Designed miniproteins, single chains, continued (2). Designs and how they scored, part 27

Each design is a single chain, and the fold is of that chain. pLDDT is the mean over its residues in the fold that is shown.

## One batch from the design tools (miniprotein)

Design m4911
Fold by ESMFold2-Fast:
Structure m4911 (fold): chain A 130 residues (1-130)
Amino acid sequence: SLLDQLEALTELPIEQVVPAVEALLAEVAGDKEKLLELLTAASDLLQKYIDEGKMNERVFTIFLLALAAWGKEFGVPELAVPVTKYLLKLMKENGVKPNLYVLDAAIDIFEAAGDKESVEELRKEKEKVE
């Protein structure tokens, strides 16, 4: 299943996770139904890891990449903003450090939505990630 494919990615280094998710997004590009199925699978995986106390940067990266693509494809990037803010807060509260890919995906979401203040704040955070 698509969920099983995404779950297998959580065992990989982040540098392998991002290209694999981007390949899946490229495969569903222009197909809103398949993109929604991919976002739903990514959401289900993230929720499973939250519920099981298994939160890691990979599961957030997978979801935020799918969310950014969904907001752009459906023309509703502003609907991705509250979820993105909630997830960034959840990561910080649970000791999950955002990687550069999480920060870039969140910046893409906020920039597409016109949230310039959040874009500026995250760009400053991105410069501190070493």
Scores: mean pLDDT 87

Design m4912
Fold by ESMFold2-Fast:
Formats: C-alpha cells, structure tokens, sequence
Structure m4912 (fold): chain A 90 residues (1-90)
C-alpha cells in the first residue's frame, strides 16, 4: 500500500521536474537564438536536453538503458543522436 503511494509521488515529482526542464530548455534556446549563437552550440543544447530527458526516464522507469542512451547521444553528432532517439521511441 505505501509502495504504491511512493511510486505515484515519485512519478509526480519526475513529471514536475520534466516540465521545469522543458521550460528552462525552451528559455535557454530562445536566448541563444536571440544572441545569434552558432548552430553547433544549439546542436549541443538539443543533445543535452535529450540526455537530461533520458536521465529522467531512467529514474522514472528504473531502467539503466536510458542512461546508456543518454551517454551515447552526448558522444554523437546531432544527426546520429536524432536517429538513436527515433529508434528508442519505436
């Protein structure tokens, strides 16, 4: 009974963290676009965003495969990172 409540509370906290992360990343991206930041820095921001989202999924589902995917995305170029994300969502 208490385990169910703990899982639901943890899920709610992770959903709140995900919303805050999405908001911060949108604000950072808009700021970078206004400042005329090079495409390479925007690509790095997008990869970091995807990796942080995967780390939240690893905590939510208690699955280390999401952490491995996050590391691979950070080590890859944007095109490869996008391909890995598409495969993970299939």
Amino acid sequence: MEEERRREERRRKLEEEARELEKRLKEEMERMLKEGVPKEELDELLKRAAAEGLRLYARLFEDPRYLELAERILASDLETAQALLREASA
Scores: mean pLDDT 74

Design m4913
Fold by ESMFold2-Fast:
Structure m4913 (fold): chain A 102 residues (1-102)
Amino acid sequence: MEEERARELLEELRELKREFAENFDEERAERAARGAAELLLLEELGVKDGEKLEEARRGALEAQAIFAALVEKGEDPEEVAQRFQERVEEFLRELKEELEKK
């Protein structure tokens, strides 16, 4: 990433982390995990659509922000990471199943 884009992403992550630290919502955490799973699936399929990749990357950033906010609230980083990993894998499985139906 170019330096300016990296700075933008870091500021966005900071803002999202602040939001989730103040107003944590379990449903938002679920959506963030789904976004991370979508990014992994798009990368695996070799999708080159820049808009879809950027949307999925924003979801992954939101997942990172939620992780950081939970850790700041005193949750165990390893436990939080494990829960997110399990949920991302579950969504990835569901997304792959939906692709097989088409």
Scores: mean pLDDT 68

Design m4914
Fold by ESMFold2-Fast:
Structure m4914 (fold): chain A 95 residues (1-95)
Amino acid sequence: MKKKQEELEEKATKLSDEALKKVAEATALIKQSEAEGGKYLDEAQKATEEAKKLSKEALDLVNKNENVSSKVAGKVAGSSIASIGAEVQIELVKK
């Protein structure tokens, strides 16, 4: 009854979903900050940093397990790319 691979894939998927949720939150805050003179940029930055941490944890899990499905690995990579994109958007708005 121990399916360690299935448990790892589920954990990586949940971390990636949480990271993408934080990216969506950061993107909404960045858009509001563009309209309101940067008021929410600090909150957007915190959400982006949390997304990056969650994505890194998920990526570390899949990189250490060669049996991870390509679908899970792709989702994890996508969440990492999305979090970096949000960080770049914050830097552009701060200037």
Scores: mean pLDDT 79

Design m4915
Fold by ESMFold2-Fast:
Structure m4915 (fold): chain A 84 residues (1-84)
Amino acid sequence: SVKEEVEELLKEIEEVVSGALEAMRKAKSVEEAERIAREALLRLGELVTRLFELVPNPPKELVERLRKLVTGYLEEVERILKEL
């Protein structure tokens, strides 16, 4: 069902975020961390696009969940890069 596909996409988005942040923290250089961050951002874009294709008129709650997840990812990326 569409609801099950949406939930699976949200789970995959969360796994991409957590996996990328973990990999970035283990990176040996700023260049490696930036590459990981860019690749994850591209994948997040694909997943978010697919989610909006499944739900063309998304409820406000879904939009807010995605906004917080993406902005939280970008904030943590900036924090990690400053520590490297």
Scores: mean pLDDT 87

Design m4916
Fold by ESMFold2-Fast:
Structure m4916 (fold): chain A 64 residues (1-64)
Amino acid sequence: GSMLEKAKKAIRKLMEETGAKTFNISTVSRILERDYGIPRSVAREALEELAKKGELELLPESYG
């Protein structure tokens, strides 16, 4: 799949591991870059798309 699909899969796995549905873009983008090599711009796009579909919420001061 595309890098965007890889990012979405990684985000959903993070949701399963943490039980969280609220995420900070900067925190999650750093995690995906560190653990999966996903560019922060792609991670941000994946998070914003999932939030638009109601799968998660984005919080500026939350760590998920």
Scores: mean pLDDT 80

Design m4917
Fold by ESMFold2-Fast:
Structure m4917 (fold): chain A 65 residues (1-65)
Amino acid sequence: ASAEDIALVVANAVADRHGLDEKGLEELRKFALEKAKELVKEGVTDTGELARKIYEALVAKAGEL
């Protein structure tokens, strides 16, 4: 799976877990894709580390939505 695929899977899971509406899900997906791009640029190559770091960032973001 690409970093983009991981980001979208994690965003969908976090949005569902936090009961976000379609608008909240869309914002979370955008944020997840930007975060994935940033992490890849920083040299994060491990799939598990990518997923974990994206998840942590998205949980924080979901709490603000």
Scores: mean pLDDT 82

Design m4918
Fold by ESMFold2-Fast:
Structure m4918 (fold): chain A 72 residues (1-72)
Amino acid sequence: MPSVTVYVNAGASDAENADEVLERARRAAEILVATHPDTKVVVTAVADRELADRIAEAFREAGVAEVEVEYA
């Protein structure tokens, strides 16, 4: 199975729509685990560390084994 790294950006505009962004992240995580279980996810916190941490938790709960948070 090809391993890939997915980068998720938590920007300033996303902070204003946190609930929608988080819902999308949960759906993306479920699809990712079903299609690419060997994927590593890196969540980049550009403007909101709390949102980035919540997105990372959504990916971990969905079953992604390697999830990192990077603070920019």
Scores: mean pLDDT 71

Design m4919
Fold by ESMFold2-Fast:
Structure m4919 (fold): chain A 60 residues (1-60)
Amino acid sequence: MGGQLLQQALQEASPHLPPSTVQQIQQRLAAGDLRGAEDLLLSHPAGDQALTRLGFEHAR
C-alpha cells in the first residue's frame, strides 16, 4: 500500500520542504495519486531520507 507510509514521511520531511511542495504532495495524496506523491518525496533529500528511515530501501 504505502499511503500511511507516505503520509508519515511527509510529516517528517515537511519542516525541510517548501510550503508549495508540501501542498502539492498533500493534494496528490488526497487525490489517491500515491505514485505521484512518492515521486515528489523522493525528488527531495529530506523526503528520501524520511522514506529510507521508515524502511523504504530505495537508493537514489
Scores: mean pLDDT 75

Design m4920
Fold by ESMFold2-Fast:
Structure m4920 (fold): chain A 85 residues (1-85)
Amino acid sequence: MTIEEVKKGLEEDIKKHEEDLKNAQRDLETYQRMAEIARAGGYKEKADEILAEGEKNYQDRMDAIEKGLKESIEKHKKLLEEAEK
């Protein structure tokens, strides 16, 4: 693997990480809007459940995104060391 190929792979993983963060935020906003619709309809308990689910899903996704970034960094460090040989 060349240094240029390692750079491209790292840039692709960074782009994916940024897209994953945007998608997590959009999904949280969607759950917040669904909760507001339920609340406006008089379903307060269901609205609170939807909001809690959205917040939990967001946190779980953030944890997974952070883990993925850490794994990507370790992978690219190893690939760069091999390319520099």
Scores: mean pLDDT 86

Design m4921
Fold by ESMFold2-Fast:
Structure m4921 (fold): chain A 62 residues (1-62)
Amino acid sequence: EEEKLEKIKKILKEAGFSQETIDKIIEAAKNKDWDTLAKILEENKDKLTLELIDEIVEILAS
């Protein structure tokens, strides 16, 4: 949903992701482009803590 994507944008911004990278993640998520998502996450794995992943999963599960 749009509301969940907005929450994810805020969390990624707080984690230090650039607006450009956030936009690419959201676009890939909207299109269910898992290959592109996996590539972006691998390129940014240093910023992806388990805590950040847990927060995103919690939002998506609600």
Scores: mean pLDDT 75

Design m4922
Fold by ESMFold2-Fast:
Structure m4922 (fold): chain A 76 residues (1-76)
Amino acid sequence: SLEELREIAKELGVDVPEELLRLLAGTPELSLEEKRRIIAGETSGELFGRLPEELREPVLEYEIDLGMELIKKAVS
């Protein structure tokens, strides 16, 4: 559910775009574990290849944003 995904994001301490959370909540083809991996920024190439078309760009943008946060922290 959308509420479960919001709780996962809060537990992981990540800011997930609300639109991405809604898209993930509306995707029954993905397990809760796969949705958690996406939220954690752990989207493998295999998992990305299995994403519905509508999720590919939002997930890619989210991964880039998380990567940029890690880079900023590393150069501190």
Scores: mean pLDDT 81

Design m4923
Fold by ESMFold2-Fast:
Structure m4923 (fold): chain A 70 residues (1-70)
Amino acid sequence: SIDELVAELLALAETMDAAARAQVERGIALLLEGRFDEAQRLFTRATFHMDDDTRRRLGRLVRELVALLE
């Protein structure tokens, strides 16, 4: 569900540094508003502060959430 994916994304964001966390949280809000291009820019900026495992997990969860919103 959308709520479960958002909860998992927020839990993942808690493991990030403050800058990455803020970008992911704002990106989720924009995605839920249908502002996909703006959300993608924030998620891309957030990945600059991530290890590969966190980046892959973020990418998977964002793709799953986008699929439910489209």
Scores: mean pLDDT 85

Design m4924
Fold by ESMFold2-Fast:
Structure m4924 (fold): chain A 70 residues (1-70)
Amino acid sequence: MPELSEENLERALEILEEAVAAGLGDVPLTEAFRDDPVKAALVAEAARAVGLPDSTPVREALEALRRYAE
């Protein structure tokens, strides 16, 4: 589904920013959140909404979602 709610977009941005701050910026989304299925599902849906695969690095996904929010 290519459409994200504003609430889910905001939550995905916050999760991705925290992951970058933790040093996971170059880690794929599928690997960075493997221990948290709720965060993993949310960021995967957000990435798909902007046309990115689940293997996209956290930093790249964050940058794309910030552009999408504009």
Scores: mean pLDDT 79

Design m4925
Fold by ESMFold2-Fast:
Structure m4925 (fold): chain A 83 residues (1-83)
Amino acid sequence: SARARLEEAIDALEAKMRAAGWEILGRRWLSDRRAELVFRTPEGVEVRLTLEVTDNGVITVVDVESPDPELQEEAAAARALRA
């Protein structure tokens, strides 16, 4: 299922992030195809990442929220391209 694929991908991502010294703050399911992951970088920056399973079964980043202006700009550009 889409949820099972997304769960597996998030579990793998969280494991890699922890190995790199990142802190996982939370995971929230928005739907069976979309989840929000909140983490903190080693520098103390909180980042909120929204992941979605597309109709083709590909996992993509649909939103990124961060006090970092570069990450916010990237998220805005990604949304504009899909609008």
Scores: mean pLDDT 74

Design m4926
Fold by ESMFold2-Fast:
Structure m4926 (fold): chain A 96 residues (1-96)
Amino acid sequence: SEVLEEALREAQELTGEEDEERARLLLAYGLVARLRRIKLEVEKKLEKAPEEQARLDEIMASDDALSSLLAELRKLEPYLPLLPEREQALARALLA
């Protein structure tokens, strides 16, 4: 999660009130981009097993690659309040 660590460090380097708002927006957009990438990789895995789409939770638990992607998404949970409502809903759906 170097991208997340770099985004957090960049946000912490801004010290003014306007700079802080800008840092939070940059962090939020960075998290959105990473969340979309994880979602697309999960969706591509499910495309190869259409009959199993109804069992998303079971598939993600049994597949090491999908489990790793889900674990990465879980690391973003403390930062979900910084995301727009739509992206928060997507994250909650994937973590449910």
Scores: mean pLDDT 61

Design m4927
Fold by ESMFold2-Fast:
Structure m4927 (fold): chain A 86 residues (1-86)
Amino acid sequence: SAIESGKKAAQEIAKKSTELAEEARKLGLEDIVELAQRARDYALKALELYNKSDEDPKAYEEGSRYLTLGSALLNEAEARLKKYLE
């Protein structure tokens, strides 16, 4: 289902952003740590909203918005880390 796919995507973003924040922290890249932590927070908020989607259609739409924001922040953090390592 769309809700189940959203939950899996949110969990994956939360996992990847946690790992990236730890890698960036070891390198002293505080701006990337902050981006990754924000991505994780948005992904966790999306997951919370998807868990409420059976009771409120607005929760699904909000969850999808937070998932999109979390994904964008993770992509930015990954791009900055890649540029630093190249």
Scores: mean pLDDT 89

Design m4928
Fold by ESMFold2-Fast:
Structure m4928 (fold): chain A 80 residues (1-80)
Amino acid sequence: MKSVIEIWKEIVERAEKLEAWAREHFPDVDENLLSVAALQLALRYLNEGKEVDPDSPEVRAELERLIKEMKALGEKLRAS
């Protein structure tokens, strides 16, 4: 069984890879938003008992959706 430290290290490494992919594909989006989105997705997968594979098309599609949702919320808050 993997230790808590090993699980945490894997989650951080996968979140960093997702963030790197997001920065390349969404260069006009705030870096802090991309970092939060990547970490939030990785933590969500951990809570659901799923593996967060940063190279998976499904995981990348979910990250893209989350980025768009967070960006839209941020723009709505700025307009208010």
Scores: mean pLDDT 78

Design m4929
Fold by ESMFold2-Fast:
Structure m4929 (fold): chain A 97 residues (1-97)
Amino acid sequence: MKKIKIEKTVESARTDQAAVDALEAINKLIEALKKGYDEGEARVRGVGRGPGRTTELDIEIKAKKENGKIVVEVRVRRRSSDSSPWANGEAEDRFEY
């Protein structure tokens, strides 16, 4: 079984670069699966530093061939050094190609 793995960690004052890198990783995983890989995994992390706090954005992407389709699952998790429950969030999505 052929598996591809992509990992990137980006430290910046903004977490938007992590989203761009995640989209690139999704496209690379889909292309790899179309070219003969059976499964793929990518993790993209962004760290933003602001006054008095650190924010981490963690994006986990899994791609697999299932019933003749390419299935991509994306999980986005946001954490802050701020102890506020409103500073943390998680979202998941699943799509088929």
Scores: mean pLDDT 73

Design m4930
Fold by ESMFold2-Fast:
Structure m4930 (fold): chain A 119 residues (1-119)
Amino acid sequence: MEEKEKLEKEAFREVLDAVVHALAGDIPRAQKEIERAKELLKKAGYTDEEAQRKIDEYFDFAAEVIGLVQEGVDAGLPLDELIERVRSLAQEKGLPEELIDYVIDVARALREGPAAAAR
C-alpha cells in the first residue's frame, strides 16, 4: 500500500508537470510525462482503464487550479490569498499534504507565467 501511494503521488506530479509544459508550448514533453504517469499507475496495480480514469481526474484538478490562478490574476488577488484558495481546493479534493505543497508551488509559478512554471 505504501509503495502504491508513492507511485500514485509520482503519477500526479507527472500529470501536473505535463499540463505546465503543455501550457508553455512543449507538447512532446507533456505527452511523454502523461505516458510516464500511466506507466506509474499501472505499476501501482491499476488497469489501463483505471489508470486513464486517474489521469483524467488529475487533469480535471489541474484545470481547476489553472482557473483559480487565471481568475486571481484577472482580479488582482494577492499571492497569499490565491495560495489559500488553491490550498482549500486541494484539501477539499483530499490531497495529502506533500501534494498540496507541490500544487501550491505550481500555482505560484503559473501566476508568474507558464514559461516560468516550466523551468
Scores: mean pLDDT 83

Design m4931
Fold by ESMFold2-Fast:
Structure m4931 (fold): chain A 70 residues (1-70)
Amino acid sequence: SRDEHIERALKHKKEGDEAFAAGDYDTAIEKYQRAIEEFQKAGLSPSQYIDVENNLGVAELKKAVNKVTA
């Protein structure tokens, strides 16, 4: 169960990273949020997935900038 949650979290993280690289910040945000949820279900502390939290924050800022400049 724990290992299955970690596996799902890593899959969502990868999909979020791919969406972020493509400039699809809406999809990146969704995937990073799903990854965080799965890491939390696995019993991980925030410090153990801080990279995903940071990437989520950057994706949200990129989305906000694109909305203002479009």
Scores: mean pLDDT 86

Design m4932
Fold by ESMFold2-Fast:
Structure m4932 (fold): chain A 62 residues (1-62)
Amino acid sequence: SGMKQMLTSMEVKEKENLVSQMQNLNKERVELRKEDEKSGGTKAKAKELDQRIREVGKKFSE
């Protein structure tokens, strides 16, 4: 597609890296929800992950 031709190889790699980071953070968030259901006490760690997810998402949308 025309959009892919407008990206450099470096931009493609950067976007792929951001996608991988987002996927890993979302996976960690799901695991934290399961842990919180069992033991509780994950509120601070969940807040940190949510912040990191927002930061990666912002970079991806730029």
Scores: mean pLDDT 72

Design m4933
Fold by ESMFold2-Fast:
Structure m4933 (fold): chain A 79 residues (1-79)
Amino acid sequence: MRPLSEEDELEAKILGYKHGKLPESSQPVKDVALAVLVATTGTPLSLIRKAFEEGERIAKTPDGDKKEEEWREKLKKLK
């Protein structure tokens, strides 16, 4: 078990943003996405879920596209 890294947090937020942009978002689709993030990062579900849900929240804001672009650029610099 590892603490949530900035890279893992950004990846979870970006995926949450993509899910939040879907016209029909469903709990089963979200659960699969969260399971994949936990499996790939090794981070606890509670921390991944919080970051993912922040992405979903930002997807519903007028500036969401700009925020997601900032997260992608920051993630590229961390990789």
Scores: mean pLDDT 75

Design m4934
Fold by ESMFold2-Fast:
Structure m4934 (fold): chain A 125 residues (1-125)
Amino acid sequence: MRVHELLEEARRALEEGRIDEQSGIVRLMAVRILAGYSKEKIVYDAIMALASKQLEDTPETLEALRKVYKLMKEKGYLKEIAEAVLNGDHAKLDEIFEEIKKLVDDPIELKVIDALRDAAHELAS
């Protein structure tokens, strides 16, 4: 599972004092481990970082990202997604994201949800 390999690389970088030599997701994870973040929060922040690379840098996309994040946080989906990624549960990820898609009708918000789903599956692999 890619998420466990990235977490192990991040922990090693932290233990060896090499966080500043890291980049991307490994650095993001290492900094958050050092700051005492939960595993679920670290995994979700990694999903957001990967999804953001697939999305257009527009004000409309940024607003859609904020709305989707707020919805997922208020409904408890952030924890469920992170747990499904940590377990490699691709079927549960598809179930959760299909449920989230039923709560939105905006096409930009749907694109954001699809990017988050793709990033979650990548980390669960």
Scores: mean pLDDT 84

Design m4935
Fold by ESMFold2-Fast:
Structure m4935 (fold): chain A 62 residues (1-62)
Amino acid sequence: DKPPLTLIPELSRLYVEAIKLNDEELVKKIEELMGMVFSKDFNPKEFYEKLKEIKEQLEKLK
């Protein structure tokens, strides 16, 4: 299925937060997720699992 367009603003917010924390690994993971959104064969399960991991890692750093 097509990815929800609302994911783009959410990923942008997470990207800015990761940059502010100077966490290069999180920045890279978020860039990979943004690439997945524009992939021809979007996999929602894989995407949301990785998104959850990024959110949990950000919570740990706050």
Scores: mean pLDDT 75

Design m4936
Fold by ESMFold2-Fast:
Structure m4936 (fold): chain A 88 residues (1-88)
Amino acid sequence: SLDDLLRKLQEQKAKLDKIAEEAAKVAKEGSALMKSGDKAEEGLKLLADFEEKAKKSEESNLSSMYAGAAEGLALMTLSSTKIEEESR
C-alpha cells in the first residue's frame, strides 16, 4: 500500500544518512593514511571493507547506496592525495 511505501522510504532515508556518515569518516581516515605513503595500503583496506558491505547487503537498494558511497570515498581519497590522476 501507499502507507507501506512511505514507511519504507523513511526507513531507507535513515539508513542512507547512516551510510553517508560512515562514508565521510572513512574518507577522512583514508585520506590521512594515504598522505603517509606506506600507510596507503591501510587506507585502501578501509575502502575495500566498505565495498564488501555493499556486496553483503541483503537489500538491493542499500547495496547500491553502499557501492555509491564507496566509489565516492575512492574518488575523494585519490583527489586529496594528488598522487594518482582521477580517472575520466
Scores: mean pLDDT 59

Design m4937
Fold by ESMFold2-Fast:
Structure m4937 (fold): chain A 65 residues (1-65)
Amino acid sequence: GSPVAREVAEKLRAMGDAITAGLHLRGLREGKEVAGAAHLTEEEAKKLIEEAKEKYGFDVSAFGG
């Protein structure tokens, strides 16, 4: 495997984590639980979103989260 393939996998994981975190923050505002995100604090969720945006240019708000 190439370093590029590993970097792409890490980017996809970070994007998925950011989407889940965005849905979790929306769920907290609406009083709803999001499957797979129940263990994230609001601060951890915000960090995941910010990291994906800063490191990969991925903005979760474009995807409804």
Scores: mean pLDDT 70

Design m4938
Fold by ESMFold2-Fast:
Structure m4938 (fold): chain A 78 residues (1-78)
Amino acid sequence: MSAAEALERALADAEEALANVDAVIAEAAAAGLSRDDLVAALDAQAAHARAVGEATGLTELAARVVAALEALKAKIAA
């Protein structure tokens, strides 16, 4: 898997989660994960996306991934 392919998949996954945030929260709760666990996972994914963007020059794609993850995090933390 290339860095570009990984970021594109991360973006698609984040956008899908944004469209279905209530289902994401409900599924996580059923699996024993807290909202804090979800927020921590999203923060880790955003940090990884930033690092990949910086290392590869895919900064615009990485910024789109980070924006989608931050929007998802805001909805989960509400």
Scores: mean pLDDT 83

Design m4939
Fold by ESMFold2-Fast:
Structure m4939 (fold): chain A 120 residues (1-120)
Amino acid sequence: MNRESLEKRIKQLEEQAKSLPEGSRERAAVLEDIGFLYDLLGEYEKALEYYEKAIEELGDPDNPVLLSNIAKAYAELGKYEEALEYARRAVAAAEAAGNKAMAAVAQALVDKLEAKVKEE
Protein backbone atom coordinates (compact mmCIF):
# COMPACT_ATOMS: atom_id res chain seq x y z
CA MET A 1 0.00 0.00 0.00
CA ASN A 2 1.40 3.40 -1.05
CA ARG A 3 2.31 5.91 1.73
CA GLU A 4 0.72 8.70 -0.37
CA SER A 5 -2.66 6.88 -0.48
CA LEU A 6 -2.59 6.34 3.32
CA GLU A 7 -1.71 10.03 3.93
CA LYS A 8 -4.57 11.10 1.59
CA ARG A 9 -7.00 8.87 3.52
CA ILE A 10 -5.83 10.34 6.86
CA LYS A 11 -6.38 13.91 5.56
CA GLN A 12 -9.90 13.00 4.36
CA LEU A 13 -10.74 11.45 7.76
CA GLU A 14 -9.36 14.51 9.63
CA GLU A 15 -11.70 16.72 7.54
CA GLN A 16 -14.62 14.33 8.27
CA ALA A 17 -13.87 14.46 12.03
CA LYS A 18 -14.10 18.30 11.97
CA SER A 19 -17.61 18.08 10.40
CA LEU A 20 -18.94 15.67 13.07
CA PRO A 21 -20.33 16.65 16.51
CA GLU A 22 -17.88 16.54 19.43
CA GLY A 23 -18.68 13.62 21.74
CA SER A 24 -20.40 11.59 18.98
CA ARG A 25 -19.82 7.88 18.30
CA GLU A 26 -19.35 8.77 14.61
CA ARG A 27 -16.48 11.18 15.40
CA ALA A 28 -14.92 8.61 17.77
CA ALA A 29 -15.02 5.97 14.97
CA VAL A 30 -13.27 8.37 12.53
CA LEU A 31 -10.58 9.18 15.15
CA GLU A 32 -10.04 5.41 15.71
CA ASP A 33 -9.66 4.93 11.92
CA ILE A 34 -7.06 7.75 11.78
CA GLY A 35 -5.15 6.05 14.64
CA PHE A 36 -5.25 2.72 12.76
CA LEU A 37 -3.86 4.34 9.58
CA TYR A 38 -0.98 5.92 11.54
CA ASP A 39 -0.33 2.45 13.03
CA LEU A 40 -0.11 1.06 9.45
CA LEU A 41 2.42 3.83 8.64
CA GLY A 42 4.52 2.79 11.68
CA GLU A 43 3.82 6.19 13.32
CA TYR A 44 2.90 4.71 16.71
CA GLU A 45 3.05 7.95 18.75
CA LYS A 46 0.53 9.57 16.36
CA ALA A 47 -1.61 6.40 16.47
CA LEU A 48 -1.68 6.66 20.31
CA GLU A 49 -2.75 10.34 20.17
CA TYR A 50 -5.76 9.49 17.97
CA TYR A 51 -6.75 6.33 19.91
CA GLU A 52 -6.73 8.39 23.14
CA LYS A 53 -8.84 11.13 21.44
CA ALA A 54 -11.32 8.40 20.37
CA ILE A 55 -11.66 7.20 24.00
CA GLU A 56 -12.25 10.83 25.13
CA GLU A 57 -14.96 11.30 22.46
CA LEU A 58 -16.80 8.11 23.54
CA GLY A 59 -16.61 9.05 27.23
CA ASP A 60 -15.90 5.33 27.64
CA PRO A 61 -12.36 4.70 28.98
CA ASP A 62 -13.03 0.92 29.00
CA ASN A 63 -13.45 0.26 25.27
CA PRO A 64 -11.59 -3.09 24.84
CA VAL A 65 -10.75 -2.59 21.12
CA LEU A 66 -9.18 0.85 21.69
CA LEU A 67 -7.37 -0.36 24.83
CA SER A 68 -5.89 -3.30 22.85
CA ASN A 69 -4.76 -0.97 20.04
CA ILE A 70 -3.14 1.39 22.58
CA ALA A 71 -1.34 -1.58 24.22
CA LYS A 72 0.00 -2.76 20.83
CA ALA A 73 1.24 0.75 19.94
CA TYR A 74 3.07 1.08 23.27
CA ALA A 75 4.64 -2.37 22.69
CA GLU A 76 5.87 -1.27 19.21
CA LEU A 77 7.52 1.73 20.93
CA GLY A 78 9.24 -0.67 23.40
CA LYS A 79 7.17 0.69 26.32
CA TYR A 80 6.24 -2.73 27.68
CA GLU A 81 5.14 -1.60 31.18
CA GLU A 82 2.59 0.86 29.70
CA ALA A 83 1.58 -1.77 27.10
CA LEU A 84 0.91 -4.31 29.91
CA GLU A 85 -1.24 -1.79 31.83
CA TYR A 86 -3.48 -1.16 28.79
CA ALA A 87 -3.57 -4.87 27.79
CA ARG A 88 -4.76 -5.83 31.30
CA ARG A 89 -7.41 -3.09 31.12
CA ALA A 90 -8.50 -4.53 27.74
CA VAL A 91 -8.92 -8.02 29.33
CA ALA A 92 -11.04 -6.56 32.17
CA ALA A 93 -13.15 -4.49 29.73
CA ALA A 94 -13.77 -7.48 27.41
CA GLU A 95 -14.71 -9.71 30.39
CA ALA A 96 -17.11 -7.02 31.70
CA ALA A 97 -18.70 -6.90 28.22
CA GLY A 98 -19.09 -10.73 28.20
CA ASN A 99 -16.89 -11.00 25.09
CA LYS A 100 -14.90 -14.17 25.83
CA ALA A 101 -13.16 -14.19 22.42
CA MET A 102 -11.91 -10.61 22.86
CA ALA A 103 -10.83 -11.36 26.46
CA ALA A 104 -8.80 -14.37 25.22
CA VAL A 105 -7.08 -12.24 22.51
CA ALA A 106 -6.26 -9.52 25.08
CA GLN A 107 -4.97 -12.16 27.55
CA ALA A 108 -2.65 -13.55 24.83
CA LEU A 109 -1.26 -10.00 24.43
CA VAL A 110 -0.73 -9.79 28.23
CA ASP A 111 1.14 -13.14 28.19
CA LYS A 112 3.37 -11.99 25.28
CA LEU A 113 4.17 -8.67 27.00
CA GLU A 114 4.95 -10.36 30.35
CA ALA A 115 7.45 -12.59 28.49
CA LYS A 116 9.09 -9.43 27.02
CA VAL A 117 9.41 -7.83 30.47
CA LYS A 118 11.04 -11.05 31.82
CA GLU A 119 13.67 -10.83 28.98
CA GLU A 120 15.42 -8.12 31.10
Scores: mean pLDDT 84

Design m4940
Fold by ESMFold2-Fast:
Structure m4940 (fold): chain A 81 residues (1-81)
Amino acid sequence: SSAVEEAKKLLEELKEALEREDYLAALIHMGKLYQLAMKYSKDKEKVRELAEKAEEALFAGDKETALEHAEQIVKLLEESV
């Protein structure tokens, strides 16, 4: 779906921002991914939980944990048929 394609693009942009340590850009891409997932996901509670954990990781500079949670958000969106 177009929503899943957009989510994957946002995940890639998030990854690129984190590789260059641009945490402001990473927060912007994470916020867009969260809004997209909240609109289309069937499990909005889990999206909210994962996004909160991803944001906490971004504020802590923990790029690995942030990416893991963002990837889980994309997976939830893919499962929302």
Scores: mean pLDDT 86

Design m4941
Fold by ESMFold2-Fast:
Structure m4941 (fold): chain A 84 residues (1-84)
Amino acid sequence: MEEERRRVEELTVEVLTKLIEGEDASELLEELQREAERLYGLEPEDIREGLETLAQRLKDLGIKLTLEELRELAEKARELELSK
């Protein structure tokens, strides 16, 4: 389960990075949709729409993120939640 969760996290970051950069993420997105549906019962279409919406918002803000910057943002979000 933990390895599967880590795989979904890695796929999410990779797909989001590719979408922000305007690269083809189709294969990774399909794998992510399959794993997230299996692990969390999420609809594949909801996953796609959510990631595409987030990527578009980041592009509209003029943010070009590397994989490392995306991970830093995820870590900062966790720190903010813990800093309540």
Scores: mean pLDDT 69

Design m4942
Fold by ESMFold2-Fast:
Formats: sequence, structure tokens, C-alpha cells
Structure m4942 (fold): chain A 66 residues (1-66)
Amino acid sequence: GDAERGEEAGRRVAERGARLTEEKLGLPATARATAVDDRTVRIEATVGDVSYTSDVSLEDAEEQAA
């Protein structure tokens, strides 16, 4: 469904963001994406001991993942 597509797209965006963060800060970084609803994906990234959260629309997540 739409939530699954958004979660997958968000996961790709999160993965790329984590890599960039590791390169910039030299700290371990992980990121994950979860579907909040059928049109919104939550991307959560952890860098060292700090967590960041961002909500992205399904369409924006798919565009960024491409």
C-alpha cells in the first residue's frame, strides 16, 4: 500500500542521510523509516547519542529516493 511505498522510499533517504552524516562527523550513524500514516513517513536518524526525527510526505520521500 501507500504506507509501505513511503516507508521504503523513506528508508533510502534515511540511509543516504546516515552515510553523509558519518562522513561529515566521523560518528556512527543509523537511520530508519516508519510509516506514520498512509501519506506520511517518519525518518529517524541517530548520530552517536543524538536522535533526529523528520516527517516526510509519501511523494517527497519517493522523489528523494529516486
Scores: mean pLDDT 73

Design m4943
Fold by ESMFold2-Fast:
Structure m4943 (fold): chain A 88 residues (1-88)
Amino acid sequence: MVVVTDELLAGIKTLSEEEIREDIEYLREQARKAREEGAEEAAERLEADAEQIERLLKEGDLEKASAAAMAGISSTVLRAIGDIFDLK
């Protein structure tokens, strides 16, 4: 099983497929709210994050999908996203 999360993803916990799918739905709701506020650029980034997480989940990269889900939930904070996607 692929569980080398701490060494690869700086302590990011590997989520279940169900938890990752819930995070995708959450990001889509945040994108919708961003559009209601007129923040089109933010909405596009949130939708892109959700799509990336879904692709990683379909490819079986559960650790990367977990990292992307956590980054997506914090997508309003660019520093957190940068730290997670810059794999060491």
Scores: mean pLDDT 64

Design m4944
Fold by ESMFold2-Fast:
Structure m4944 (fold): chain A 90 residues (1-90)
Amino acid sequence: VDFLLEKVKDLPDYHKLYKEGYEEGLKAGETLSEEELERLEREARERLAEALKILTEKPNLSTEEALQALIDLARSKGLLEGLREARKRK
């Protein structure tokens, strides 16, 4: 898992996708209710877990499936970090 996360960071688009997720999480943390934030965090954690499962456990993973999982991984990690940071600022 950690090995794949380290390799994903080397992708040119990883930082862009992560930043987009982070900014979305910050904005959501400022505008959404606590109940909506808990739902969004839960959904993001589920997407992150599914992406990791696809990348680590799926046999015969296609290039298209791998790319989509990497996108979901980067955005979900960013969004969760943004939500965490927004909550600290409140």
Scores: mean pLDDT 75

